# Designed miniproteins, single chains, continued (3), part 28

Each design is a single chain, and the fold is of that chain. pLDDT is the mean over its residues in the fold that is shown.

## One batch from the design tools (miniprotein)

Design m9007
Fold by ESMFold2-Fast:
Structure m9007 (fold): chain A 91 residues (1-91)
Amino acid sequence: SSKLQESQKYLIEGVKAFSEGDYEKAIEYFEKALSLDPDSVEAWLYLGRAYFKLGKYEEALEYYTKALELDPNNKEAQKNKKEVEEELKKK
């Protein structure tokens, strides 16, 4: 199988784990997806979301920033970045 096809498989498994609330397992799958396709905006976005759910706001901000470097007009990444920046201001 192509690296992109295998990356997509890991992304799907990660989204499933995320939907089940297993954020640590989701992170493992998203990291595997990104190791095969580092340009996956969706994988960076979900990695940020999983870290946000775990209260790791600095890491979430880093990964949302990576998603925006690849797709500056991604409205979901822009929204999620603003949300994590607001959480960081509360400390």
Scores: mean pLDDT 90

Design m9008
Fold by ESMFold2-Fast:
Structure m9008 (fold): chain A 62 residues (1-62)
Amino acid sequence: MVQQLQQQIAQTEQQLQQTSQQYVDSLENGASVDTIKQLTEKIVQLQKERQQLQQELQQVQQ
């Protein structure tokens, strides 16, 4: 389980980094409000997923 959680955390962090970059690029290039909202929602979702996985990792290491 620990190894699986660490891999999931790493994957989520990579997705968060990529989505955050898309968000910044969209702001700089004047993307639509709808696009910005979609990227913001995805970032929030990924942050929650990462937080949950980190909490699970802490629990299983006990």
Scores: mean pLDDT 82

Design m9009
Fold by ESMFold2-Fast:
Structure m9009 (fold): chain A 111 residues (1-111)
Amino acid sequence: APPAITPADVEALLASLEAARRALEAEGRTLEGLRQAIEAVEGLIETLLLETLGMSAERVREVLRLVREGRLEEALELVRDVATPEQLEVLRMLFERHQELLEELRRAEAE
């Protein structure tokens, strides 16, 4: 059975990912750390949508496309009918963190 994930669990996971990213940054591996964090957040989103919400792979790809484009409210609308309010909050936190990481990566690459 898929684990029940809470907003507090997501905060703890995101804090752990940030600690790992900052460890890589301290080694001069900033781009690697950002890419790893983005891939980890996308993996969490995909797992929640596929395994917890039972969404099709096609619909999950649509959500991830909108998230990558920064269209977070449209991405949330695609999941609203199948997600509980707590699951929507979890997904919102993950979508917002993904957007922040993509912006940081874009800025780091534009040096």
Scores: mean pLDDT 84

Design m9010
Fold by ESMFold2-Fast:
Structure m9010 (fold): chain A 83 residues (1-83)
Amino acid sequence: LTEEARKLLEEAKRKLKEAVKALKQGKYDEAIKLSDEAIRLAREAKRLFEKAGDREGLLEAEILEGIARIVRGVALLLKKKEG
């Protein structure tokens, strides 16, 4: 569980980095999609860390989910400015 949770958290971090890159490039649909993937992976990691009693991992997953939600919100806002 802990090893699986760590792998999900690392994948979520990769998706978030890709989402930020897409956002900087004006690829808002891509940024939204990648942010949604990061949110999903972070939520899966959070469940596994919580089940394992890993409070540090749980906190890291919660922070990552929060950042991914902010990136998603920014991408949605900027996409509206293009339409």
Scores: mean pLDDT 86

Design m9011
Fold by ESMFold2-Fast:
Structure m9011 (fold): chain A 55 residues (1-55)
Amino acid sequence: GKDKVEELKENFIKSLLEGDLESAEKYLNELKKILSPKELKEVLDEVRKKLAEKR
């Protein structure tokens, strides 16, 4: 469901901010299994914005 996608997205962002690339890759792969390519692009664009704000 959407709640699971939001949890995976938050965990993906957190892993990237912490430099945990192994966990980030796992969360990205889970998102790829759940989301269409278009939805995945939207999530990645949102993640890039949040990373830019916190760096």
Scores: mean pLDDT 78

Design m9012
Fold by ESMFold2-Fast:
Structure m9012 (fold): chain A 57 residues (1-57)
Amino acid sequence: MKVKVEDREAEVARDLAILDSLPHLTPEQKAALKAAITDPNLTPEERFALLDRAGLE
């Protein structure tokens, strides 16, 4: 599969949707995690780690 900028945007959008679906996170925690996930300095691995810690598991 070719790596495209759109692929990265799609992954970020999915991560944000997952975060919004987590009922145990406060709105403040969701906002902070969304800001971190959309940070262009974060690698995909770092974003996955943040979501995992946020309660995907």
Scores: mean pLDDT 67

Design m9013
Fold by ESMFold2-Fast:
Structure m9013 (fold): chain A 88 residues (1-88)
Amino acid sequence: SATPGPRDAALSKALPTVIKELKEAIERLKAGEDPGVVATRSAAADMRYLATLFDPSLTEADAVPPEELSRLQAEYERLKKELDKAIA
């Protein structure tokens, strides 16, 4: 079993917001927003996500349970692939 670490805490904090932003990006594409604009917004969200991975203030106490973290990571990867396919 994985022991929660600072990276797991960072992912636990960042993933819910990034997942929400990815869902909103997909809905904006369905609403007819320009794919280039959606791609630019998604790149900015990815940069904020990466910045969170290096937040030294986060501790093990900020991490969700390993099974929930795995679910969030899987949902993020699925939505990211869906968005990338939709803007291609």
Scores: mean pLDDT 72

Design m9014
Fold by ESMFold2-Fast:
Structure m9014 (fold): chain A 68 residues (1-68)
Amino acid sequence: MSEAEKEALLAHALGLLRHEAREMLALGYSPEEVRATLERAIATLFAGDPELAARLRAGADALLEEVA
């Protein structure tokens, strides 16, 4: 996978995580509960690519500061 393809995949995944985070916050989940849920999802879905998982986690951390 090229670097451009990785960036596109990460941008798309972060968009989906942003939507999920906003929905969970709207349902009354705490930011800590949302964070834990997103971290579990990333660990499960990207278990075979720890570099991509780490990049996505960093983006998700920045995202949660923005939406919380």
Scores: mean pLDDT 78

Design m9015
Fold by ESMFold2-Fast:
Structure m9015 (fold): chain A 66 residues (1-66)
Amino acid sequence: MELTEEQREALRKFVEDVIYYGLTKEELDRRLQELAEKLGLSVEEVRKAYFDVATEIARERVKEAR
């Protein structure tokens, strides 16, 4: 399913918060469920999008460091 710009921005903000604050696995799972409810998506869809956005950010940071 294609994400809206608002949903993508919310996910990017969420990923940045996770990286900055360092959540536990339990806290991450709980917050992903809350985000899914807010965006009207399934937990699986939000989890996939979270992983994709997180890997994009990590890739960008590696490129900039080189």
Scores: mean pLDDT 73

Design m9016
Fold by ESMFold2-Fast:
Structure m9016 (fold): chain A 76 residues (1-76)
Amino acid sequence: SMLAGKYLEKGVELFEQGNYREAIQYYEKAIELSSEDDPNLPTAYFVLGEAHFKLGRKEEALEYGEKAVEISEKLQ
């Protein structure tokens, strides 16, 4: 969805500014607005994991990274 893509883009902007907690909110909204077959869904989970890693949330970061790989494999 175009709306999901815009939330993802804003999340990336916030991440680049060091606003990791706010970036997470935008990434979660992007995921919420995405269909299960959205080709950008793996990227959304991957960057969500990166934001959690920046906040020291290592287990959550790994879980989201694994989810990104799982979804990417299903889309192939």
Scores: mean pLDDT 87

Design m9017
Fold by ESMFold2-Fast:
Structure m9017 (fold): chain A 72 residues (1-72)
Amino acid sequence: MPLPAEVQELLEKARKAIEEGNLEEAEKYLEELEAKVDELMKDPSQWRAALEASYELAELKLELDRKKKELA
């Protein structure tokens, strides 16, 4: 996989937190993922990994937003 192990772990934790309805933890993991993606984007050699991680992060943010609206 082109994604770093830490990024993959955060993606899995965020997804699980969303599924469990733990919205605060999910938001925390997504913020940590954003920081990691930003770090990867600063290195041109990592741009492909940054783009892939950014795409998966965007999908999880969409899922979190939908979950928040369902619980509102």
Scores: mean pLDDT 80

Design m9018
Fold by ESMFold2-Fast:
Structure m9018 (fold): chain A 73 residues (1-73)
Amino acid sequence: TVVFPEPSPELLALAEQAARALEAGDLAAAEEAARRLRELDEVIGLYALAAVAAAAGDFEKAKELFAKARAAA
């Protein structure tokens, strides 16, 4: 059985903030939450930043950030 570490409450709260900001179209708030996520977890933070870049229409930046996240995982 593979054991997965449970996310910390802080990491979950930041992930929820980023998701809600993206849903609302608040890219500045989403980017701030994603940067804070990256300080706690590089892989999760890079995926969150890639999602923000994609939502902003910057698909080249999103692809680069996604590639970095996959390399760090």
Scores: mean pLDDT 78

Design m9019
Fold by ESMFold2-Fast:
Structure m9019 (fold): chain A 62 residues (1-62)
Amino acid sequence: MEKEAEELIDKAEELEKQKKYEEAAEMYEKAGMLFQKSKDTEKAKELFEKARELRLKARKEK
């Protein structure tokens, strides 16, 4: 699960560079869910908050 979460974070960072904020947010959210399942609650919260911020940014840039 940790390798999968790291791959999702890496993909999300690449999507952010492409300004695909909604897709990046989805990847961060999936990574957060994986950390939550592993009971890494602090990392999960950080990733969910990042995803929320990116989704808000995507809506404003429409």
Scores: mean pLDDT 79

Design m9020
Fold by ESMFold2-Fast:
Structure m9020 (fold): chain A 57 residues (1-57)
Amino acid sequence: SEEELGKYAKELLDKYEAGEITPAEAAKELKEKFGIDVPDDATPEEIERAVLEHLLS
């Protein structure tokens, strides 16, 4: 659901910003679980934008 996606994506982004996961790991999780196409070297801002675009679609 959109609510679950938003919550999970927020947690994933928080972990990425805290340095607990790599950009590649964050991109992989979003692609595999939600079908969000994000580059492996994406910045936190690019990841956030991709999630927001998917939620608003």
Scores: mean pLDDT 72

Design m9021
Fold by ESMFold2-Fast:
Structure m9021 (fold): chain A 72 residues (1-72)
Amino acid sequence: MSVEELLDEAVEGLRKLAEMAKDPEIRERLLRLAEEAEEVKRKLLAGELSEEEALEKLREIQREVARLVAEE
């Protein structure tokens, strides 16, 4: 799986989690993280980020998601 495919899956997963979120504040934060993942993908495709940098940012997003899910 490419970093681009991982980012696409992250965006889809975050949007699905946001739809299931019962707390509006958690939902908003999940949607914001989805937007960050989309921006990372855009920068990767534009050559502004390396695959390693994009993967590191994706890992940071995943850590934040885990924290938010624990709060829900």
Scores: mean pLDDT 82

Design m9022
Fold by ESMFold2-Fast:
Structure m9022 (fold): chain A 90 residues (1-90)
Amino acid sequence: MTPEEAFFEGLGRIQALIREAVAATPGAAEALEADPELRARFEELEERMKKLAEEVKAGKLSGEEAKERMEELVRETRRLMEEAAALARA
């Protein structure tokens, strides 16, 4: 797997997680934006994804390194969306 393939595969998984969480729990997206801590964590994840994309474009990462970094972002996004969904249900 190339670094680009690993990045876009991971990005697709993150987008699917967000879409599924919002579809399953109405108000999850609103809860994410309304809670200052959850919003700050989402912004941090977006910044980390942007930096990873820059490193991939610069040829600084192997496919394995890019995959590992994306798997970390997928796990963090899953936790964030689970917390947002729980807050929306409260």
Scores: mean pLDDT 85

Design m9023
Fold by ESMFold2-Fast:
Structure m9023 (fold): chain A 100 residues (1-100)
Amino acid sequence: MEEKRREVALFSVRIAMLLLANAVELYLQGKKELADEISKLITEFIRKVDAAKNPIEELEAMIEGLEKILKVARKHGDEETEQLARDYLEEVKKRLEEIK
């Protein structure tokens, strides 16, 4: 369980870093509203994952954060951010099924 918890924690850091890199790119492209909304959701994602007590709760927090990012990307019509969020949602859901 400790090893699995560390694996999930490192996975969440990887997702957060890649989402943050995407938010920076959106800002540089002049998509400032979307970049600001995504940045706020990334902060919430990190906070909720850090507050999780076990790997299942960490993965569930990741799913919640990614679903919010996906919804915001769809609202703004940003296909690249939508696809990124969708891909990570699928990977997180697969990992959650593996530990249930």
Scores: mean pLDDT 83

Design m9024
Fold by ESMFold2-Fast:
Structure m9024 (fold): chain A 55 residues (1-55)
Amino acid sequence: SAERLDTLIGFLRFVMESEVALLEKQGKREEAERVREELERRIAELEAERRRALE
């Protein structure tokens, strides 16, 4: 359902911000960028699925 996808998307955004912030504090900016790109890709896939579920 769209509601479950909303919850999952919100959780992944929170994880992304937390992990990226931690890696940046450790000076691992290249690793932080790779983690951001991977999670943003997964979030985009879930957002596309959510849009289809609402149609």
Scores: mean pLDDT 84

Design m9025
Fold by ESMFold2-Fast:
Structure m9025 (fold): chain A 94 residues (1-94)
Amino acid sequence: SSLHEKLIEELLKLAGEIQKLIAERLEEILSDPKVLRAIELIDRGIQAVREGRLEEAVRLFREAAELFRENGYEELAELAERMAELAEETLRKL
């Protein structure tokens, strides 16, 4: 597998963990417009990775992490930070 394919696979695994945490508190989390915005940023970040825009992906994932943290979702923030770190490490190796 290419480095890019491995990054996408790892990001999708982290996105799955985010989805699992959201499912456990679905009504509370999905009614929070700030959390919905953070999820949109993650989706946009993954799309940026698919399109080779790694620097943009890092910024989007970090913005999502900050938004989760600001709103008290520390575990979701940690997952978004890991996504940013993986994209940044991949950018460094290209």
Scores: mean pLDDT 85

Design m9026
Fold by ESMFold2-Fast:
Structure m9026 (fold): chain A 72 residues (1-72)
Amino acid sequence: MEVMKKILELVKKGEEARKAGDYETAIKYYEEAKKLLEELLEKYGEELSEQQKEGIETAIKELEKLIEELKA
């Protein structure tokens, strides 16, 4: 899945930025990854298994928490 590969790359770049202390860049990557996950769930939700859907919803929540922690 092309979108999922891009999301994973964005999360990885966000983690690298966070580890480097560049929280602004980390937030941007996490927000972009979250947006793509939300779009994936909305466009393909009917085609996704319940397990895949729950996995995406969990990933969205984790990214949201990370963004909030880096802003606070």
Scores: mean pLDDT 82

Design m9027
Fold by ESMFold2-Fast:
Structure m9027 (fold): chain A 81 residues (1-81)
Amino acid sequence: SKTDEGLALLSRVVEEAAALAPLSPEVQEMVRKAAVAAARGDLEGAAEYLDQAAELAEREGQHGVAEVLRRGAEELRRLAE
């Protein structure tokens, strides 16, 4: 299902981001909100939360983390179509 695929994508994106640098509590909170949205089938909402997580990571100077999270948001939007 799109829900299962979205959750699997989120898991991989979070793992890749965390491998680059520790995620702040604020970034982790946005990622948790993305997971809740995806679990409810709201992949567009999940992508919006990942974009917010990416903006927070970028403001914290974690450009690599931000790029991984933004790519994840784009992939979730493609699944939402």
Scores: mean pLDDT 87

Design m9028
Fold by ESMFold2-Fast:
Structure m9028 (fold): chain A 70 residues (1-70)
Amino acid sequence: MSMEEIRKKVIELALETAKRLLAQGYPKDLAIGEAARKALEYAVVEAKVKPEEALKIVEEAVKAVEEALK
């Protein structure tokens, strides 16, 4: 899997997680926090990205979630 594919998948996972939690009635800040946690877990554990690169991808995913929930 390419780095671009990993970035897209991490962002999609974060957006899906945040939207699902909001639909379940959770607060926005908790939804964003859980989305970031899931994104980091996926990037490090499943995609086996180096921690430094994983943190950068997660930062991009969090920004995408914040923009979508504005």
Scores: mean pLDDT 83

Design m9029
Fold by ESMFold2-Fast:
Structure m9029 (fold): chain A 66 residues (1-66)
Amino acid sequence: SSRRERIAEVAENKDDRELVIEYLQEVFGVSREEAERILDGDEEVEREVLERRRPEHERLLAERER
């Protein structure tokens, strides 16, 4: 029950919003516009990004951790 509520809180909190946008851009390689849509509750964009970028975000995390 918390994911939707957390997204809404982040969208209202400017500092948290920017941190999550940066995280999404870094980890998933999405544009700022896509990250903002995910934060604004666009579940379709979120699902599409997670599905398409799943192997790439895992690769980015592996590179980050070495």
Scores: mean pLDDT 65

Design m9031
Fold by ESMFold2-Fast:
Structure m9031 (fold): chain A 81 residues (1-81)
Amino acid sequence: MKAEEEIKKAEEYLKKGEYKKAGEAYKKAGEIYLEKGDYEKAAEAYRKAAEAYEKAGEKKKALEAEVNAGLALLKRGVSKI
């Protein structure tokens, strides 16, 4: 499973303290879940990417990941606003 492979890589990067690489792997997992229509899993993956990017000091990438998480939840029809 492609998305689970990226999550596993991200978890390994977190164990090593490689937060930027962890954020990139979580972002890829979010993109794969989004393509599959798994909006809840996509949002969770993007949220994890934002956390990892924040720890890496990548504030702009963290904000982009937070926006993508919110957009994924909107696509599920959870909120109309």
Scores: mean pLDDT 81

Design m9032
Fold by ESMFold2-Fast:
Structure m9032 (fold): chain A 86 residues (1-86)
Amino acid sequence: MTELTEELVEKLKEEARELAKETAETLKKEGISKEELIERLREELARESNPQTREVLELLIELLEEGKSFEEAFLEVALWILEKLL
C-alpha cells in the first residue's frame, strides 16, 4: 500500500504549491511588503507557545530575510511541514 501513500504525498505537494502561490498573490494584492510580513511574523513568534508553530514561523522569517520570494518561502515551509508529518 506504499502506492496510495505516494499518491497522497504528491497530491499534498501539489496543494502546497497552489496554496503558496495563492497566498503570495493575496499578500501582493493587499500591498503587504516583505519587511511588513517579517515584522508581523516576529510579533506572532513572540506570542507563540507551541514549539512546532514557532519552528514554522522562524523558518519562514529566515527564508524571507534570505531574499526568497513570498511564493518560494511559503512553498519551502509547506514542504518542510509535510516532511515532518510523514
Scores: mean pLDDT 78

Design m9033
Fold by ESMFold2-Fast:
Structure m9033 (fold): chain A 61 residues (1-61)
Amino acid sequence: SEEEFDERAEQTLAVVAERARKEYGLTDEQIDALVARLRAGFEELREDPEYFMQLADDVLA
């Protein structure tokens, strides 16, 4: 469902943002820009939500 996709996308973005902050010392503005670009990429994957869910599982594992 769209709600499940949105929840999974936000969880994945939160994990990526935290890793980027810890690994690269990015500022909040840089992290916001990264998250915005990744969110746009995730929107393209709405056509194949099963594929997106598999990728998100790998990030969250």
Scores: mean pLDDT 80

Design m9034
Fold by ESMFold2-Fast:
Structure m9034 (fold): chain A 76 residues (1-76)
Amino acid sequence: SAAEERARRYLAEAAEALRAGDYETAIRLSQKALEYAPKGSLLRAAALVERARAYRALGDDETARRDEQQASLELS
């Protein structure tokens, strides 16, 4: 769907921001991917994992753990 294509584009941009060390941009782009990713999808789980990686890089381990747990629930 168009929404899933949008989510994939935001997720790809978030991954690029993570590689560049731009963790705040990675969080914003991952949040945009989550807006378009269907609940219970692998795409939604991937977006949560990318956002968690950015939060851990910034030292926010608590928020990262919540996103990692939610990603597991999306796949259950």
Scores: mean pLDDT 90

Design m9035
Fold by ESMFold2-Fast:
Structure m9035 (fold): chain A 68 residues (1-68)
Amino acid sequence: GKEDAQRSGRAAAEMGAAGDAAGAATGGYEPFKEGVGQQRIYGYLAAKAGAAGDAAAASEYGRLAFEA
C-alpha cells in the first residue's frame, strides 16, 4: 500500500544519504571525485520521490546514489 511505498522510499533516501557520508568518511578525498556529486543528486531525488509516495522511483534513485 501507500504506507509500504513511503517506507521503501524513505529507506532508499536514507541509504543514499548514508552512502554519501560513508564515502566522505572513508575516502577523505572522495568529495572531490566526480561520483560524489552524482551520489548527492540521486540521494536528493530518492528523498523527493519517497516523500511523493513514488517508491519505485525512490528505490531506483537510492540505488543509483549508492552506486555512484
Scores: mean pLDDT 56

Design m9036
Fold by ESMFold2-Fast:
Structure m9036 (fold): chain A 65 residues (1-65)
Amino acid sequence: MADEKALEAEILLALGRMARTLGMLDLAIELYEEAIRLAREAGDEETKEEAERALEEARREKEAA
């Protein structure tokens, strides 16, 4: 079901946020990219937008280092 992919996307977004908090920036980026893909497939625009914002922040943080 699309709802299952939405839940999976939310879990990956949460894991990505945790990885970023731990300084694991490359892992956070990979998790956010996967969350965006699953949210898009599920039609979950809210989770997609949150993951896209988180990804952009993580990428900027990596480039600034």
Scores: mean pLDDT 83

Design m9037
Fold by ESMFold2-Fast:
Parts: sequence; C-alpha cells; structure tokens
Structure m9037 (fold): chain A 71 residues (1-71)
Amino acid sequence: MEEELELAIEVLKKKGYSEEDARRIAELMLKNAPLEVLEELAKELGVSLEEVTRAIQEAAEAIKKAKEEKE
C-alpha cells in the first residue's frame, strides 16, 4: 500500500503536481474514488477532470508494472 502510494506520488510529481496535490490524487486513485469525487478534486486543484484522470491512468500503469515484476 505505501509503496504504491509513493510510486503514484512520484509519477504525479514528474507531471508537475506538488507533493501535497500528488498525494491527494494518489490516495483517491488507490481508494477507487468515484468520478464525482475526482471532479471536485480537479476543481480544487484548478485542473481539468481529463488531466487528473490521465495522471491517474499513468500512475496506475506504473503500479501495475511494478507489481507484475514482483510476481
């Protein structure tokens, strides 16, 4: 869980999000938050829902790849 969170934060930081914003996005992603919650976060961060969803997709792919390498 923590390893997945830290990896997601690193991916999001590379996309230009701050540590705090990256952590919030990563936490909602790992909780499988509904689209409505992600939309509210996007509005709070001043970005589009599409940008947040794209960042989540890239972070999720990085986590999946890391898990596949361990199995």
Scores: mean pLDDT 78

Design m9038
Fold by ESMFold2-Fast:
Structure m9038 (fold): chain A 59 residues (1-59)
Amino acid sequence: AEFKEAFSLFDTDGDGTLSAKELGTVMRSLALEPPTEAELHHMMDGDSVPFDKFVEMMT
C-alpha cells in the first residue's frame, strides 16, 4: 500500500514513472534495501522506472 503512495508522491508530472535518483530516494524513504546499480540499470528501459518494476524491486 505504501509503495503506491510513495511512488505517486515522487511522480510529480503524473506520468507513472520515476527517475533513478527519485527511485532510490523512495526506496530509502520506505526503509527498504535499494537494488544494486546493475539491477536498477536492467529494470530501467531508459531513464525512468514504471510502478510495476518498482514493486518487483521491493518484493
Scores: mean pLDDT 65

Design m9039
Fold by ESMFold2-Fast:
Structure m9039 (fold): chain A 53 residues (1-53)
Amino acid sequence: MPLSDEEIDAAVQAIKDAVDRSINKQLIEKYGISEEELKKPLEEVKEIVEKRR
């Protein structure tokens, strides 16, 4: 049987949160990016990192 909508939503959210935390930690530590900038989508954050350098 397929996963429930609640289980799928929770799994997707957990994965996104883990990815965001990992990426945000690296960006803050290496590039000093602000929390406000990290609120943007991952693609946008990538552009900000390039501008930061």
Scores: mean pLDDT 69

Design m9040
Fold by ESMFold2-Fast:
Parts: C-alpha cells; structure tokens; sequence
Structure m9040 (fold): chain A 68 residues (1-68)
C-alpha cells in the first residue's frame, strides 16, 4: 500500500491533466493489484478532481493514510 501511494504521488507530480493522471493511476493500481475496485474507482475519480497538482504530495499522503 505504501509503495502504491508513493507511486501515485509521483504520478500526480509528473502528470498535469486529469486524463494523464487518471491513466497513470490506473496503470499503477493495475500493476499493484490494489484490493477494492470501488476504492480504486473512487481514487481515480479523485485524481480527476486534482488535475492541477500544486499539492500532489499532500494528496498522496492523504491517500496513503486513508488506504493503509
């Protein structure tokens, strides 16, 4: 879970559009096979809301805390 959260943070930092962030996160989640399709879907939807990521690190910390 921590590894996935860190990669999600990197994804948000590297991607600047909703589409790029969503695609990147789906790839990470698929690779790590995170449990809870509903949780994954909700996180992807959340990523769309966080398209401009001045706080990508804070988002990832929140994600990690909420899911770990």
Amino acid sequence: CATAAIEASSCLSSCSTDDEITTCLQKIFSKHNLSGDQAIDALISGASSASSNPTATDFAKGFGSATS
Scores: mean pLDDT 54

Design m9041
Fold by ESMFold2-Fast:
Structure m9041 (fold): chain A 101 residues (1-101)
Amino acid sequence: ATITQSGGGTFKEGSSVTLNATSSTNINNQISWYKQKPGEQPVLIAKNGKKVEGVSDRFSASGSGTNFTLTLTNLQKEDTATYFAKDGDGNFGAGVKVTVV
């Protein structure tokens, strides 16, 4: 499907942000979230509504059908990255940049 992302920006340390992804078709819960720091490969952080083991509990993923969210609470400078959503067929959204100041 075509994945469209929004919700990025510049945020204060300790605040929260909700990132959004929408799918052009119903993909059930088949969405994955990736975190990519500058100069690095994307790292999987959530898949099918579940956070990957070892990823901070400050991250949570939710949604089904066509609307999906990734919520980051108590933002830390370590969270500064581009966040990508991907469907089960390998289609990526354009990514959203999160900068923590």
Scores: mean pLDDT 87

Design m9042
Fold by ESMFold2-Fast:
Structure m9042 (fold): chain A 71 residues (1-71)
Amino acid sequence: MAKKQAEILVEGARNNIRLSQIYLEAGDFEKGQQYLRSAEQLVELARKAGADPAEVKELEKEIEELREKLE
C-alpha cells in the first residue's frame, strides 16, 4: 500500500497536535480542541493506511494527554 500516504497522514497528525498545543498555551481552548480533533481523525486514517502501530500509539498518547488538559 502507499507508504507515502501513511507518512503524509502521520505528519499531518503531528502538525495538528503541535497547533493544538500552541493554541492551548495561548488560552484559545476552542481552537486547541479543533486541532486536537483533526489530529485524532488523521491518526485514525494513518492507522488504516498502514502506518507503524507503535508510531500510531505514541500519537494517540499525545492526543490523550492534551485532551486531559482541556477537561
Scores: mean pLDDT 82

Design m9043
Fold by ESMFold2-Fast:
Structure m9043 (fold): chain A 73 residues (1-73)
Amino acid sequence: AEELIEQAREAIEEARKAIENGDLTSALKHIQEAIRLARQLREQGRLAESTEFMREVYELGLELAKLSKKKQA
């Protein structure tokens, strides 16, 4: 469980850096990885950590959507 928590944190951090760099493809990849890790945490009964990571994923998704609109403009 601790390894999954660390991997989820790294995926979220990498997604945030990709968003800062305007790399939509890398950001989406890392967001999807964080979602998979959060699901595994939920399956292992780590509901609090899974919920927290999913909230962070949601916020990153909003930032990614803003970048997508900027790329269209």
Scores: mean pLDDT 80

Design m9044
Fold by ESMFold2-Fast:
Structure m9044 (fold): chain A 80 residues (1-80)
Amino acid sequence: MKSPEEKLKEAIEEFHQYFQEVLEKLTPEGQKEALEIYKKFEEEAEKVHKTIEDPEEALKKIKELIEKTKKKLDEILAKS
Protein backbone atom coordinates (compact mmCIF):
# COMPACT_ATOMS: atom_id res chain seq x y z
CA MET A 1 0.00 0.00 0.00
CA LYS A 2 1.31 3.44 -0.91
CA SER A 3 1.86 5.98 1.87
CA PRO A 4 -0.09 9.28 1.83
CA GLU A 5 3.21 11.00 0.97
CA GLU A 6 3.69 8.76 -2.09
CA LYS A 7 0.07 9.36 -3.14
CA LEU A 8 0.59 13.12 -2.78
CA LYS A 9 3.73 12.99 -4.95
CA GLU A 10 1.88 10.97 -7.62
CA ALA A 11 -1.12 13.33 -7.59
CA ILE A 12 1.15 16.35 -8.08
CA GLU A 13 3.14 14.60 -10.85
CA GLU A 14 -0.08 13.58 -12.68
CA PHE A 15 -1.40 17.14 -12.38
CA HIS A 16 1.90 18.54 -13.70
CA GLN A 17 1.63 16.22 -16.72
CA TYR A 18 -2.00 17.31 -17.27
CA PHE A 19 -0.89 20.97 -17.06
CA GLN A 20 1.82 20.45 -19.70
CA GLU A 21 -0.76 18.88 -22.05
CA VAL A 22 -3.11 21.84 -21.48
CA LEU A 23 -0.30 24.33 -22.26
CA GLU A 24 0.30 22.64 -25.65
CA LYS A 25 -3.36 23.28 -26.61
CA LEU A 26 -3.46 26.96 -25.55
CA THR A 27 -2.77 30.22 -27.39
CA PRO A 28 0.22 32.28 -26.13
CA GLU A 29 -2.19 34.49 -24.15
CA GLY A 30 -3.86 31.40 -22.65
CA GLN A 31 -0.45 29.91 -21.78
CA LYS A 32 0.49 33.05 -19.81
CA GLU A 33 -2.80 32.90 -17.86
CA ALA A 34 -2.43 29.13 -17.25
CA LEU A 35 1.14 29.60 -15.94
CA GLU A 36 -0.09 32.20 -13.42
CA ILE A 37 -2.84 29.80 -12.27
CA TYR A 38 -0.31 26.96 -11.91
CA LYS A 39 2.05 29.23 -9.93
CA LYS A 40 -0.80 30.07 -7.51
CA PHE A 41 -1.54 26.35 -7.17
CA GLU A 42 2.13 25.64 -6.28
CA GLU A 43 2.11 28.43 -3.66
CA GLU A 44 -1.14 27.14 -2.08
CA ALA A 45 0.10 23.52 -2.15
CA GLU A 46 3.32 24.56 -0.37
CA LYS A 47 1.27 26.33 2.33
CA VAL A 48 -0.87 23.18 2.82
CA HIS A 49 2.28 21.06 3.16
CA LYS A 50 3.71 23.47 5.79
CA THR A 51 0.50 23.96 7.85
CA ILE A 52 -1.27 20.55 7.80
CA GLU A 53 0.51 17.94 9.94
CA ASP A 54 -1.78 15.00 9.02
CA PRO A 55 -0.53 13.56 5.69
CA GLU A 56 -3.99 12.20 4.79
CA GLU A 57 -5.64 15.61 5.38
CA ALA A 58 -2.84 17.29 3.37
CA LEU A 59 -3.45 14.84 0.51
CA LYS A 60 -7.21 15.56 0.61
CA LYS A 61 -6.61 19.33 0.57
CA ILE A 62 -4.08 19.10 -2.29
CA LYS A 63 -6.51 16.97 -4.33
CA GLU A 64 -9.20 19.65 -3.77
CA LEU A 65 -6.73 22.33 -4.97
CA ILE A 66 -5.89 20.21 -8.05
CA GLU A 67 -9.60 19.89 -8.95
CA LYS A 68 -10.20 23.64 -8.50
CA THR A 69 -7.13 24.43 -10.62
CA LYS A 70 -8.22 21.97 -13.34
CA LYS A 71 -11.59 23.78 -13.54
CA LYS A 72 -9.80 27.11 -14.03
CA LEU A 73 -7.55 25.59 -16.73
CA ASP A 74 -10.59 24.05 -18.48
CA GLU A 75 -12.21 27.53 -18.56
CA ILE A 76 -9.11 28.95 -20.30
CA LEU A 77 -9.11 26.02 -22.78
CA ALA A 78 -12.80 26.65 -23.57
CA LYS A 79 -12.02 30.33 -24.32
CA SER A 80 -8.99 29.53 -26.49
Scores: mean pLDDT 80

